# Designed miniproteins, single chains, continued (4): the designs that were tried, part 64

Each design is a single chain, and the fold is of that chain. pLDDT is the mean over its residues in the fold that is shown.

## One batch from the design tools (miniprotein)

Design m14218
Fold by ESMFold2-Fast:
Structure m14218 (fold): chain A 74 residues (1-74)
Amino acid sequence: SKEEAIALLEEAAARETDPDVRGALRLLAQEIRKATSPEEMKAYVDAFLAWAREDAPARAAEVEALARQVKEII
């Protein structure tokens, strides 16, 4: 569900030590909260993944695992 995806992202952000990744996770949670379709939510997750691969490559594996879980929920 949307609420489960938001909770998962907010919990991940609370545990994240990298401030840029933490901010991006919180932003993604806000974007999903405002999204009106599963397609829109998936587009936000894909944009987050693209950002992480380019700008936070050291965190990419953990981010990809989390993004897969979010996509399964929404």
Scores: mean pLDDT 85

Design m14219
Fold by ESMFold2-Fast:
Structure m14219 (fold): chain A 99 residues (1-99)
Amino acid sequence: MVEEALQSLNMRRVRPSDLSPHTLAAVEDWVAAHLDEYLARYQEIKNSDLPATQLFPEIVRFFEEIARETARYLIEQGVPDEEIGKGVRYALDLLLEHL
């Protein structure tokens, strides 16, 4: 299922308290700045007349791209290496709440 594929990127739900204040602020700023763009891109993929065999891989690729973009941003903001994975997971959880 699509949900199972998306959850493979977030095997553990990250809580705000699991992140340092700097990492939390960076994630929230990133999501807020890009939420409308990511929602529009997701809706375009969902509203495409693609068969399920092509639709599911496109959705997975979309979330993998968001994860890579988020990780790069967090690295540029000076987030510690040990928090990058948690920050990316938290960003994806925030985005999924708006889908």
Scores: mean pLDDT 77

Design m14220
Fold by ESMFold2-Fast:
Structure m14220 (fold): chain A 75 residues (1-75)
Amino acid sequence: EIEKAREWLENAIKKLEEYLQKKGVPKDKIEEFRERARKIADEVLEQLENGEISLDEALKRFAEETNKLLDEVLK
């Protein structure tokens, strides 16, 4: 269900923002992370809605792409 997937991804982004804040990442970088992570979520949700990928693939792609962003921000 696309609505639940969107809610779960938004909640995941919020938790990652909290994690970065605890790690002492500057607010500007956290905001950049949020915008980029939301773009990834939107692209993944669009592919899911169009039937191009499964829910499991959507979550996996989101996790892989956001982990790359986390690595960039934590440098």
Scores: mean pLDDT 83

Design m14221
Fold by ESMFold2-Fast:
Structure m14221 (fold): chain A 63 residues (1-63)
Amino acid sequence: MFVEHDVRVTVRDPEGRELARWEWRYRVNLDTGERTVLSGEEVDLDAPVDSTAEVEERSRVLG
């Protein structure tokens, strides 16, 4: 079984203004844990980013 994830990361300043935005889509095979990036550029969220990063993730299960 596969799950596709659409991820959007928005970096904002303390006033809520958008400084940067990244979007990518990846697929996970739930039987093996294999992850494949399908589109966009995955950002390393463990790297130091501005303290106001917001992550929006939407998941779709594939039968």
Scores: mean pLDDT 71

Design m14222
Fold by ESMFold2-Fast:
Structure m14222 (fold): chain A 57 residues (1-57)
Amino acid sequence: GKEAGRAQIERDVDEALVAMIRGIFLAEAKQKNDEEKLERIRNMSDEELWAELRKEV
């Protein structure tokens, strides 16, 4: 069954995706040499990162 470990797989995927999203935003902020934006992204929660991604689409 898929139910066996499904929640674990989804959490692992979400964690990897959040790390990737944060990395992308950090890389973009570094490219713009925007220290304030870098600090904002570092302090963003996982939920806030997802909200930013959804907003930009």
Scores: mean pLDDT 72

Design m14223
Fold by ESMFold2-Fast:
Structure m14223 (fold): chain A 78 residues (1-78)
Amino acid sequence: MEEEKERLKKRAVDAAKAGNLDEVYKFGHELGKLAENQVELDKLVREVASEILRELGPAAHPAINALAKGALDGYDEK
């Protein structure tokens, strides 16, 4: 559901801005579970990572890493 994906993307960015890596992982995990295939997974991760990078700049790296790990773990549970 597109609405749920957009909600999770926003929450992941907000968690990254707050420095809450556990929440970034959690929202990444939920996004991974919602991805229908690898192409969509890559697109969702790229979109959120791009937004985190825009908000945090060089400090984005730990949050982007947590997001990617969460998303892969969530996708692999399918």
Scores: mean pLDDT 83

Design m14224
Fold by ESMFold2-Fast:
Structure m14224 (fold): chain A 121 residues (1-121)
Amino acid sequence: LLTPEQVEELANILRESIEEESAQTGLSPEKALELLHVQFQDVSDERLLELGQEVLEEGGSIGGFLNRYLTGVGNRGSELLSERLYELGLLPSADRRQALTPEHIQTLVTVIKALSEYSAQ
């Protein structure tokens, strides 16, 4: 789904977004990426998909999903990530407020896992 270069680009957007929010959150990009890795290192793809389906059932949005699982990213960061995922052809819309679909959940789960694995490198 994602090349290593695309994962690095998404990780850079995440890092920069967390840094921008860091004065309000007290969370550094390094600590946030460590927490992301710890949170998802033992979570199976099947379990993360189940969690994503719960968000879908609650009427969640793309941005809501990203903000739930990417601690400290903020609304602007989830907007930039949604825009980049749209440019990569992975989401049908750049709008972070768009309602989730089952297809979005699978894509977003893959992105979260890739970012978690990248943060362990």
Scores: mean pLDDT 77

Design m14225
Fold by ESMFold2-Fast:
Structure m14225 (fold): chain A 77 residues (1-77)
Amino acid sequence: MVKEAVQTSPTELVLTGENLGKDGDKVIVLADGFEVGSGTVKGNEATVTLKRPLADGTTLKVYVNGKFIGEVKVTVV
């Protein structure tokens, strides 16, 4: 499950959670039905490259290898 999403830069989002997938599994994040970023799982985290900066509090739907694993709100640092 995904627990947190932290936007560390305009182009980088770090997802944290439990059992996100295997190392190297493909992550896709959607906002309002549109793909806004993609990345890969590593351990209990996934580093996602964003197509654009997201606003604080944006709700994301998170998919790993095409499977929905949860929703999370973005925190901007």
Scores: mean pLDDT 85

Design m14226
Fold by ESMFold2-Fast:
Formats: sequence, structure tokens, C-alpha cells
Structure m14226 (fold): chain A 74 residues (1-74)
Amino acid sequence: ALIRIRGAPDLAAFEDKMIEHPDVESVSYTDEEVVILTHKPEEVTAKAKEILMEQGLSREEADAGIEVSEVVKA
């Protein structure tokens, strides 16, 4: 699965914490978004939400900034 995260108050600190997560395969970021590749989108999404809320976002703001794309097996 591919997870895109927008609106993090501190993208660099967010990326550093997500890279250390055992279920994260790769992380890349720009000035506007973090893109995460994972086999466990539910666990990684939960951790991303926790970090965003720790950085000052509400639950609703964190949820709005997270987009999960499932890789369709074709």
C-alpha cells in the first residue's frame, strides 16, 4: 500500500519518526507531503496519525491529511 500525508507541521521530524517504524519499507518527502510504502497500512496510518497529533494537529486534521492507496493485484 502507498500512503500520502499532507499538512504535517514538521515534515522532516515526521519523516524521521516514520523511517524508524518496522512496517515502513520506504519514505520520501517534499516540502508538501510524505509518501510511505508499507505492507501494513493500518498500523502505519495509526502511527502517522499519532505523530501528527503530537505535532499539534487534531484527530480530524490528521485524518484529512492522510490518503491510503491500495495496490490492486492485477
Scores: mean pLDDT 75

Design m14227
Fold by ESMFold2-Fast:
Structure m14227 (fold): chain A 66 residues (1-66)
Amino acid sequence: SEQDIRDLFSLEVQRLADELESRGLPITEEIKRIIMEGTNKVMDAKSLEEAKKILEETRKRVRELA
């Protein structure tokens, strides 16, 4: 369901935030903006596979910036 997709994305975003904090990396406004863009994209996802692709792209963008 769309709710399951959103719940998955929210959980994985929290895991990403925990990863950055454990590495001593700041969660900047730019990182927050990237996460927000990913969240907006996943709202339009029609499948779990599409949501996972958006998640991986979001994680890559955040890690490249950190």
Scores: mean pLDDT 77

Design m14228
Fold by ESMFold2-Fast:
Structure m14228 (fold): chain A 100 residues (1-100)
Amino acid sequence: SMEEVKKLLEELDEALDKAIEAARAGDVEAAEEAGKKMVETAKKLAPAATEDPEVARKLSVHLSTLGLESAAAYFEGHDEVAEVLAKTALEIAKAIEEAE
């Protein structure tokens, strides 16, 4: 439903904010928790992305943001957090591809 999609997009935005906060703090456990929530939410949104270009665009933006924040974490010396974010981005990309 449209209401369910809206709620999932809001949950994805919240999880991304937590992932960014954890990455900047070098908090591996918090990054893993946020990443797991993002992957679970993205998997639920992936079928909607095949019908709604706006959902597809938002998932693409989240994927790009995770990639940029992963790179930033590596430059700051937070290698383990960077790997968590990179893995999260790859899992989201896989979910989008498998929903086509």
Scores: mean pLDDT 86

Design m14229
Fold by ESMFold2-Fast:
Structure m14229 (fold): chain A 61 residues (1-61)
Amino acid sequence: APSDVEQLTAAARAVADDPERYARFVELLREMAARLGEATTPEEQAEVQRETLRRLRELVE
């Protein structure tokens, strides 16, 4: 299975040539950073990570 970094990199490349999708990608990264900053346990961090990957997949399809 691809790593989280590989999935994130693939999503970035997929949306790089579409300004509207790229803007949504940047917004998602900002949301992820804020939530990850609030996550204090490994369980909370894993949950934020799963949600982020789910949303990235929805952007790329």
Scores: mean pLDDT 76

Design m14230
Fold by ESMFold2-Fast:
Structure m14230 (fold): chain A 100 residues (1-100)
Amino acid sequence: SAAAAVFAELEASLTEEEKEEMVKKAEELSKEKNWEAFVYEKDGNFFIVLVKVTEDNVIEVEFYYTEAMKPLLDAFLAMLKKIEEEKGWKVTVTITEVKK
């Protein structure tokens, strides 16, 4: 699935400690919204991704980020664009910057 592809790419970019933290936060968020979620937190900055597959080829993605995490956001958006172009999947993206 596209959700699995998104998570696999992020997982490949993280340390084992960051992966463990993300899994814990993802479990909490997925229970609240019925979405698959992962969370990256470092030095008071965070990057949250919520992914929901609504139909076989339709994916909704919500991003929540602090300014310092913009490079992760940009990398994720590039990957979603590649999935949309190569697989013909429809991706709906909502982006929210969280101000401190």
Scores: mean pLDDT 66

Design m14231
Fold by ESMFold2-Fast:
Structure m14231 (fold): chain A 89 residues (1-89)
Amino acid sequence: SLDEKLEAAIAALRAQLAKETDPAVQAALQTSIELLEEVRKDPSVLLTIGRILRLMGEELDARWRGDAATAAAYQQGRDALMEALKLLP
């Protein structure tokens, strides 16, 4: 279900955040968690597409800056949102 998938993704990201010491990676994990939590509050297809595009932009920016770890954190959030999008209708 959507809720089970969101709960699992959020839990995995929170577990990573608890062990993370890099402030940029922490911020990326926090942003990814917040956007997944927003899907729980408002499971709009259009808004979820916007959330995916935001994380894609942040991932590309991090990769452009050579920050692979921060890019990976945004990618995890993006992938989780894309999986959630499949369950929204």
Scores: mean pLDDT 88

Design m14232
Fold by ESMFold2-Fast:
Structure m14232 (fold): chain A 94 residues (1-94)
Amino acid sequence: MVEEAKRLIEEAIESVEQALEKFQQGDILGAIGHIIRAIGLLIDAERLLKESGVYDPNVEKAIELVRKAIKYVLQGDFDKAREELEKARELLEK
């Protein structure tokens, strides 16, 4: 389970990076798709870690940051959405 959770976290980081690239390209819908993928992967990773008796505060915090990014996207504040995604990526790379 821990190795599967690590794989999901790596895939989530890649999805966050793809979302940031899509924002840079002006592809807002593409960015949203990658953000939704990232949060799903992180939630699955958190579940697997908890089932293994492992608590990872960085995964929990990253989920909160990605949720903030979604809220900013819904408000049309793409700059703040990008900032929250960059924070999530940095936290997950620890």
Scores: mean pLDDT 86

Design m14233
Fold by ESMFold2-Fast:
Structure m14233 (fold): chain A 64 residues (1-64)
Amino acid sequence: SMEEIFERLLEEVRKIVEQGLAEDDPEGAAERVTTLVNKAVDAGLITEEQGQEIVREGAELLRG
């Protein structure tokens, strides 16, 4: 379902954020999150609203 894909993407985003913070590359992590989300929305795997929520959560995690 879209919900299962959304949850999987959130887990992947958390991993991207953790890696970005570990590498002191929050900007690169933000770019990877945006690219991943845009691909998922374009593929119809999640809604645009779900994509916006994932990007927002990723940005909040990167800010601390």
Scores: mean pLDDT 85

Design m14234
Fold by ESMFold2-Fast:
Structure m14234 (fold): chain A 94 residues (1-94)
Amino acid sequence: SSLLEQLKALVDQAVAAADAGDTAAFTQYFNQAVQLAETLLQQLYDQGADISKIQKAQQLVQKGAQARLNGDYKTAADYFKQAVDVLEEAAASL
């Protein structure tokens, strides 16, 4: 979906910012990715996507948010990259 492609782009930008040590850019992209991931999770749930994949994506998003709170930006970005992969699988289950 177009929202999924937007999420992928935001996560890739967050990964690049984390790798560069650009905490301001990371925070901006990561906050946008969180909002978009929450929107996609709700949309996929409402459309009847695979519940086990929705739950896995939710757990990865929560782990990413926790890693960010701990200041581990690279780990936070990696969890969100994993969440994108699971969200793609959930979308494909429709």
Scores: mean pLDDT 88

Design m14235
Fold by ESMFold2-Fast:
Structure m14235 (fold): chain A 87 residues (1-87)
Amino acid sequence: SMEEIQELIEEIVRLGEEALRRVEEGADPQEVAAEALARLSELSKKAGDDPRVIEVTKLALGALTALLEGRLDIARQYLERARELAE
C-alpha cells in the first residue's frame, strides 16, 4: 500500500541519518556502515520494484559509501536529498 511504501521510505532515510549521526559522534564508520548496509538490504527487499524505494536506497548507499571514505559532508548531501524524496 502507499502507507507501507511511505513507512519503508521513512525507515530507509532514518537508517542513513542515524548512521551519519553515530559516525559524527565518534563511532567506527566501518561497523556503522556494515550494520546499516545489512538492514538496508532487508528493507529494500520489501518493495524492491518501487521507484521511490529504489531511489532512496541508492541515496542511502551513496551516504554509507561517503561515510566509509570519511566524507561526512557528502554523506549529508545524499541524506538531505533522500529526506526530500520522503516528503
Scores: mean pLDDT 86

Design m14236
Fold by ESMFold2-Fast:
Structure m14236 (fold): chain A 64 residues (1-64)
Amino acid sequence: HMEYAEEKLAKAVAEGRITPDQAAALLENVRAEMEVAPVTKEQIDSIIRVAEINVATREENLAG
C-alpha cells in the first residue's frame, strides 16, 4: 500500500523529522520491498522507523 507509505513520509517531512530527499529514498525502498512480496502496513511502519533512526545517526556523525 504505497499510499500509506507516502502519507506517513509526508507527515514526517511536514514535522521536520526527515528531509524530502530522505522521504523519496524511503519511498523507493518500500516500493522495492513490495516488488518482492506483499508488504503489510506494520512492515512499512518498521521500514520507515528504521530509516528515520539511520538518518538521525548519520546527522550525528556529520556533526562530529
Scores: mean pLDDT 70

Design m14237
Fold by ESMFold2-Fast:
Structure m14237 (fold): chain A 100 residues (1-100)
Amino acid sequence: SRAEELLRRAEELLRRLEEAARARDVEAALRLLRELTRVAEELVRTGDEEAIRRALELMRRARAILDELARTVDPESARRLAVAATAGALRVIGAMVDVE
């Protein structure tokens, strides 16, 4: 199914995000977060209750990885990560509200 395809892509992106965080690669982490957010929005747009719940779980896991990275980098990079994570979460929630 489309949801299963998106979930496999999301798990791959989460693994890459963990690698970027371990490497303290802020630019890679921001790029991967943008890709994860797009996948999460598409999961929400499938209208499947399980896919929506998993999209929220994926964003929560991504936030945890970014919060750990933020503790290891300079304050400006940490701020960029926090802003991007918040924006991503709001986009996913917004997609849920737009599905009538």
Scores: mean pLDDT 86

Design m14238
Fold by ESMFold2-Fast:
Structure m14238 (fold): chain A 78 residues (1-78)
Amino acid sequence: SLEEEIERAAKAAVEDAKEAKELEEKGDILGAIGRRLRAIGDVWHAHLLGKKLGKPELGQEAAKKVNEIDPSLKIKLE
């Protein structure tokens, strides 16, 4: 279902953000950048699908969780 796809995207975003922080701590700067970009993409995917479902809060919650993990990302949705 679309709701399940949103949930998977939101979960992936959080996991990618956590992995990016771990890679940064290990000194893998390029790996960290790749995971940060992926986290941003996953948040936007959840946001766009959430809007289609009439539940814009789902993407906003994903953005908030990712921003809590890495405040430097400062993901802002519409």
Scores: mean pLDDT 87

Design m14239
Fold by ESMFold2-Fast:
Formats: structure tokens, C-alpha cells, sequence
Structure m14239 (fold): chain A 88 residues (1-88)
């Protein structure tokens, strides 16, 4: 799980660089944090909440990168998010 989370964080950074829009990047970051905090409030273990947040952020940045025409960065972030979900 930890390695999958790290891979998702790395892929999300690459997708964020491709997107290049600070407001959109911050929005994706906040949505990931909100997802993590919601799970923690429901009593989920910290590692599960962290994984869910990382997958959510990577998935959103993947969609934004794809809309911006950066397919390689988008695919990498999407696959990394999928691997986190499979490890949960």
C-alpha cells in the first residue's frame, strides 16, 4: 500500500505540472484532503484514509491533464490511482 501511495503522489505531481493551473491543482489537492478527512471522521485507519486521499487527488489530476491534452501524464496518474484502489 505505501509504495502505491508514493507512486500515486509522484504521478499526481507530474500531472499537476502538465496542467500548470495553480487554482485547479489546489482544488484537486483540497478534494483529496477532504476525502481523507471524511474517512478519518468515520473511524477509518490513517493508512486507508491517506490512500483514499492520494487516489482521489491522482484521479482528478489525471482527468484535468487529459482535458489539457497531456495524455501520457494523465494515463500515468490514472494507473497509479487504480493501483492504490486495488491495494486497499
Amino acid sequence: LEEAIKAAEEAAREAARAVGDEALIRSAEQTGRDAMEQLLAQGAPEEVARAYGAATRAGLLSMLARQAGHEEAAEKAFEAAKRVQEAL
Scores: mean pLDDT 82

Design m14240
Fold by ESMFold2-Fast:
Structure m14240 (fold): chain A 94 residues (1-94)
Amino acid sequence: MKLEEELKKIIEKLRELSKQLSPRTQAVVEELIKEVEEVLKNGVTKEKVERIEKLAAEIYTLAADEGAPQELIDEIAELFRKLMKILEEMLEKK
């Protein structure tokens, strides 16, 4: 599916950007990526989407708290916006 390809591109870019963050924040990004990979393997559920949304909010807060560059925070926020839009679209089609 085209949405699955876009989702894979988003997690790849998130993984790359996370290298600029602290090890603690990187661990939360990897947890979010694992949840997205679970969606790709076993399909989307409302509970999985809510879990990913909570992880995204935590990553945003941690990146801001550790003093990550504003440009990096903005790029991560844009990726989260795209991620949530795709997950919501997948949930509607289920």
Scores: mean pLDDT 84

Design m14241
Fold by ESMFold2-Fast:
Structure m14241 (fold): chain A 90 residues (1-90)
Amino acid sequence: KVEELRERIRDAVEKMREALEKYKKSTGIERNKALTEMNKAISEAIKALIEYAKLTNDQELYDKVLEIIKNLGSLTPEEIIAKFEELLES
């Protein structure tokens, strides 16, 4: 289960990166679709990270994820991706 959660987190981060690239290259309806894809990937990353933190009893990771959630509205897409990548590398 731990390895499955790590794969889910990595997949979600990759989807965020792909959605951001589409967003930057798109206009109108396609740009809105890319934003929706990114938001779905962010939600999946958060869910998988919370499950991972609970399974591994990692309170520091759990607190860091909650901090990202609280600040989502003030972070750029690039900053959000960078924060999730930092959590994967730690």
Scores: mean pLDDT 81

Design m14242
Fold by ESMFold2-Fast:
Structure m14242 (fold): chain A 68 residues (1-68)
Amino acid sequence: STLEIQEKASQYAVDRHRDDVQRASELARTQPTQEQRDDARLPVQIAVNRTTNEAIELLEKGEEIPAI
């Protein structure tokens, strides 16, 4: 189902970018404003979203997601 594909793709993207997500969260915590905290997370958010979309396309084509 579409939901299962999305869940698998999202989990893969988070796992692949786990260290970057953690570093971005730590950096965000040091920022004084919500806008600056969001800016600190933005590059990783873009990378996770891109990886999720790529994984969705692979799964929809019946391809396997690369191992982490």
Scores: mean pLDDT 82

Design m14243
Fold by ESMFold2-Fast:
Structure m14243 (fold): chain A 83 residues (1-83)
Amino acid sequence: MAKEAADRAIEMAESYGYTEIAKYLREVKETGSDEAVELAAKGVAAYTQGFYEEAIKYIEEAIKADPKNEAAKKILELIKKDM
């Protein structure tokens, strides 16, 4: 389920010290569409595993699914800054 995937990705991000990314993924979970939540969770999980190109693609798709979700845009900014 989208929210369960987000909770798992948040836990992973926090365990790796990606506190800001985890914070914004929590905001996506609360404010985003189910599709955007699932895609953002997949993107953050990919990022924690070092799959940076896949992470960016998933977050960009999350933004396309819910263009009003500013938290998803913040996640993309943070991932690109660390690359």
Scores: mean pLDDT 84

Design m14244
Fold by ESMFold2-Fast:
Structure m14244 (fold): chain A 79 residues (1-79)
Amino acid sequence: MKLVIEVETKTEEDAKKLGDRLKRIGEELGFEVKVEVEGNKVTVTIEGKDISPTTAAMLEIAVAVDHKNVIDIKTELLD
């Protein structure tokens, strides 16, 4: 399974900080995490054998905690 989280932030620094946070959380949960930052946009790809809806929701909440600096969030769960 593969979870893709795309976030648009107000600044490039916010995108980098958010990417680092999601990478840390995903790796702590035992997943393989790839982070790509392009300007004020960050794409986090999390790959694992089984990614539950609860795990996906926790990662989205981690993004939403910085809601003042987040413009848009898009999440996609792929098999």
Scores: mean pLDDT 74

Design m14245
Fold by ESMFold2-Fast:
Structure m14245 (fold): chain A 90 residues (1-90)
Amino acid sequence: MLEKAREALERGDAEEAARYALEALREAVEEGDVEKIVEALELYGRAEAMGSTLGTSEMVGLVLRAVSTGDEKMTEAVRKGIQEANKLAE
Protein backbone atom coordinates (compact mmCIF):
# COMPACT_ATOMS: atom_id res chain seq x y z
CA MET A 1 0.00 0.00 0.00
CA LEU A 2 2.85 2.48 0.66
CA GLU A 3 4.19 1.86 -2.89
CA LYS A 4 0.69 2.38 -4.35
CA ALA A 5 0.33 5.63 -2.38
CA ARG A 6 3.68 6.86 -3.75
CA GLU A 7 2.66 5.90 -7.31
CA ALA A 8 -0.67 7.73 -6.93
CA LEU A 9 1.18 10.86 -5.72
CA GLU A 10 3.49 10.70 -8.77
CA ARG A 11 0.37 10.56 -10.99
CA GLY A 12 -1.16 13.55 -9.14
CA ASP A 13 -4.07 11.38 -7.92
CA ALA A 14 -4.53 12.90 -4.46
CA GLU A 15 -7.65 10.90 -3.50
CA GLU A 16 -6.14 7.51 -4.45
CA ALA A 17 -2.92 8.48 -2.65
CA ALA A 18 -4.92 9.29 0.51
CA ARG A 19 -6.86 6.01 0.23
CA TYR A 20 -3.70 3.89 -0.10
CA ALA A 21 -1.95 5.86 2.67
CA LEU A 22 -4.89 5.25 5.04
CA GLU A 23 -4.85 1.53 4.19
CA ALA A 24 -1.09 1.43 4.88
CA LEU A 25 -1.63 3.30 8.16
CA ARG A 26 -4.33 0.81 9.24
CA GLU A 27 -2.03 -2.15 8.54
CA ALA A 28 0.94 -0.46 10.24
CA VAL A 29 -1.08 0.29 13.40
CA GLU A 30 -2.37 -3.31 13.54
CA GLU A 31 1.20 -4.65 13.08
CA GLY A 32 2.83 -2.11 15.42
CA ASP A 33 5.17 -1.16 12.56
CA VAL A 34 6.45 2.24 13.67
CA GLU A 35 8.38 2.94 10.45
CA LYS A 36 5.30 2.29 8.30
CA ILE A 37 3.19 4.51 10.58
CA VAL A 38 5.56 7.43 9.92
CA GLU A 39 5.63 6.82 6.15
CA ALA A 40 1.86 6.35 5.88
CA LEU A 41 1.14 9.60 7.77
CA GLU A 42 3.68 11.47 5.62
CA LEU A 43 2.10 10.15 2.41
CA TYR A 44 -1.38 11.02 3.73
CA GLY A 45 -0.11 14.55 4.45
CA ARG A 46 1.25 14.81 0.89
CA ALA A 47 -2.15 13.73 -0.49
CA GLU A 48 -3.91 16.37 1.63
CA ALA A 49 -1.41 19.00 0.40
CA MET A 50 -2.39 18.02 -3.17
CA GLY A 51 -6.06 18.70 -2.37
CA SER A 52 -7.46 15.43 -0.99
CA THR A 53 -10.20 15.79 1.65
CA LEU A 54 -10.63 12.00 1.88
CA GLY A 55 -10.56 10.09 5.14
CA THR A 56 -9.64 12.75 7.73
CA SER A 57 -11.91 11.13 10.35
CA GLU A 58 -10.47 7.68 9.57
CA MET A 59 -6.92 9.03 9.88
CA VAL A 60 -7.75 10.58 13.28
CA GLY A 61 -9.31 7.29 14.41
CA LEU A 62 -6.19 5.32 13.43
CA VAL A 63 -3.91 7.85 15.19
CA LEU A 64 -6.00 7.54 18.37
CA ARG A 65 -5.88 3.72 18.13
CA ALA A 66 -2.07 3.80 17.87
CA VAL A 67 -1.73 6.15 20.88
CA SER A 68 -4.25 4.13 22.93
CA THR A 69 -1.90 1.08 22.84
CA GLY A 70 0.26 2.83 25.48
CA ASP A 71 3.36 1.93 23.45
CA GLU A 72 5.76 4.89 23.59
CA LYS A 73 7.33 3.88 20.25
CA MET A 74 3.89 3.90 18.58
CA THR A 75 3.11 7.31 20.09
CA GLU A 76 6.49 8.70 18.94
CA ALA A 77 5.91 7.30 15.42
CA VAL A 78 2.56 9.11 15.27
CA ARG A 79 4.19 12.36 16.46
CA LYS A 80 6.98 12.04 13.87
CA GLY A 81 4.53 11.21 11.08
CA ILE A 82 2.35 14.23 11.93
CA GLN A 83 5.45 16.46 12.01
CA GLU A 84 6.50 15.23 8.54
CA ALA A 85 2.95 15.78 7.24
CA ASN A 86 2.92 19.32 8.69
CA LYS A 87 6.16 20.16 6.82
CA LEU A 88 4.22 19.47 3.59
CA ALA A 89 1.27 21.72 4.53
CA GLU A 90 1.23 25.50 4.85
Scores: mean pLDDT 80

Design m14246
Fold by ESMFold2-Fast:
Structure m14246 (fold): chain A 74 residues (1-74)
Amino acid sequence: MEDEERVKLIEEFNKALEEYKQGKNRDKFKELYTKILGIKEVTDELLDYIVKARENGDEEYFKKAAEILKEIAA
């Protein structure tokens, strides 16, 4: 079940990213982004991965970001 929470987080980010790249639901992606950014333990590296995922649409960047976020949130 905890692994399913990780998968849902990644899926939500990927869906929001694709919509954001198409100019739809920009506020939703920004909300998710700022929630991550609002965590004091978030590194500049995590932010860079999210930005690159937005620009390139690379699922691997979101997977890495979600993994780091889960580790920080744990």
Scores: mean pLDDT 59

Design m14247
Fold by ESMFold2-Fast:
Structure m14247 (fold): chain A 86 residues (1-86)
Amino acid sequence: MEEEIIELSLEFGKLSESMSEEVAELMLSSLPEEWRERVEKIEDEKVRKAAIGAVLMAESLADAAGLSEEEKKKLVEKVLEEIEKE
């Protein structure tokens, strides 16, 4: 379950690299404040867009799977680490 959510979130992030700045801003504003602040600090445009999409998908899938708030935060953290790493 966790691995599947991470994989789908990363796939959605990759698709999100091509989204418009307007769509990216709308998605970013829908993220929880802690993740929004972290994602806003990403300087690379493609990486930032991928992070926005991946976090949004991870949040949605974690909620659908019935994960606790703490489990959801850990999962989103792992997704962001995968996107931010070289």
Scores: mean pLDDT 81

Design m14248
Fold by ESMFold2-Fast:
Structure m14248 (fold): chain A 116 residues (1-116)
Amino acid sequence: KLEEIKKKIMEKYKEISDELLPVLSQKNPSEEEIKKALEKVSKKLEEIEKNIKELEKINSKEAKDFLKNELLPTEESIIKLLEEIIKRLSKDSEAYKLAKKNLEKEKEIIEKLKKM
């Protein structure tokens, strides 16, 4: 059902925000805390990509409208959060590499959505 897939995607993006926002609100988050949050984000992005692939199969105007009007703005918000985290990390850290990987994954998802 389209509504169930939409709900799953948006709930996963909320979970990503819930992982990233506390990191940004702390004055001195540890590299370990940032890395753990980013590892959870990576897993959620993989789940989101699978759900988006199911939306592609539906191929309805409603699914395409959801992707463009609700999902893209949400994904752009997540990109901004990841970019802000990247600015705070040392370029040689594992957390930096993971944040860059998550950012590139999110950009790939956006490019797929734009082609729908």
Scores: mean pLDDT 83

Design m14249
Fold by ESMFold2-Fast:
Structure m14249 (fold): chain A 62 residues (1-62)
Amino acid sequence: MTYIIRAPGLSEQEIEKIARDAGGIVDNITKIGDDVFEITGIFSQEVFDAIEKAGGVILGNA
């Protein structure tokens, strides 16, 4: 599954670590715009909650 997120102040490596630490499976992360990332993998609600706590916003499915 692919999601678009906005994460000001976070790098691709920080987003990957947050997602993996929350139990997510990350296949790919690509920066597609200013503070906007496309993340592909398997993510539970705990992964999205962790990204939001770190200052990210889930914009939707790609």
Scores: mean pLDDT 84

Design m14250
Fold by ESMFold2-Fast:
Structure m14250 (fold): chain A 94 residues (1-94)
Amino acid sequence: DKKIEELEKSGENWVELAELYYKKGKYEKAEEAAIEALAKDPRNAKAGLILSEASYKITGDERYKKAAEYFKKYLETGDEEYLKKGLELLTSVV
């Protein structure tokens, strides 16, 4: 759609692009966009969440599901331990 095309052209809003791909069921593209967001900000919990959820849809690996739960808890609580656990799990499967 037009919004996805605009975001692809800008190269700036990788998290928003990842969310839009995920909503469209384009899980591989959501994963790619979330990886780009994490490359720019390795502590971007929203990018980590989308990457984890997209990778779970692609692979069925429960470690991605657990990583997504940790990122959700961080986004709800601000507790840095959840961010660390999510990133540690995500890194273990890549």
Scores: mean pLDDT 80

Design m14251
Fold by ESMFold2-Fast:
Structure m14251 (fold): chain A 71 residues (1-71)
Amino acid sequence: SELEERAFALLDEQVANPQPADVNAFERLAKEDPRMAARLARLLSEYAAAHPDAKLDGHTVGAVAELYLAA
């Protein structure tokens, strides 16, 4: 799905080229559609379960989801 593709694209970009500006991508999605933010958090948690070694700027994918969508 589009949401899943966007989440994975963000992860790939952050793993390859960590940029502080990119970490706000989830906030931008939340501003456009609050439902999208909730779905993103769940999707990122599922992604983290499937890819436990995945890191985003030194954080786990699950921690990133909580940081951007709960704070």
Scores: mean pLDDT 59

Design m14252
Fold by ESMFold2-Fast:
Structure m14252 (fold): chain A 67 residues (1-67)
Amino acid sequence: IDLEKAREAIARAAPHVALERVLAAAEGDIPIPGVSDEVLRAAAGLVRLEAGRPVPAEELEALKSLL
């Protein structure tokens, strides 16, 4: 996965919220009004990928669905 395109896809899916806020909320499992669970799951997957950590299949599939 292209990490830059993945960041852009998440930002595009939640354009009314700052990307860094979405990423922080996903890492802390905190809901954001107007952001779907699928977008938060994709953001959690991106955070793990950027950290070089193993990514659960459901998070990876959510991220791929936005690309």
Scores: mean pLDDT 79

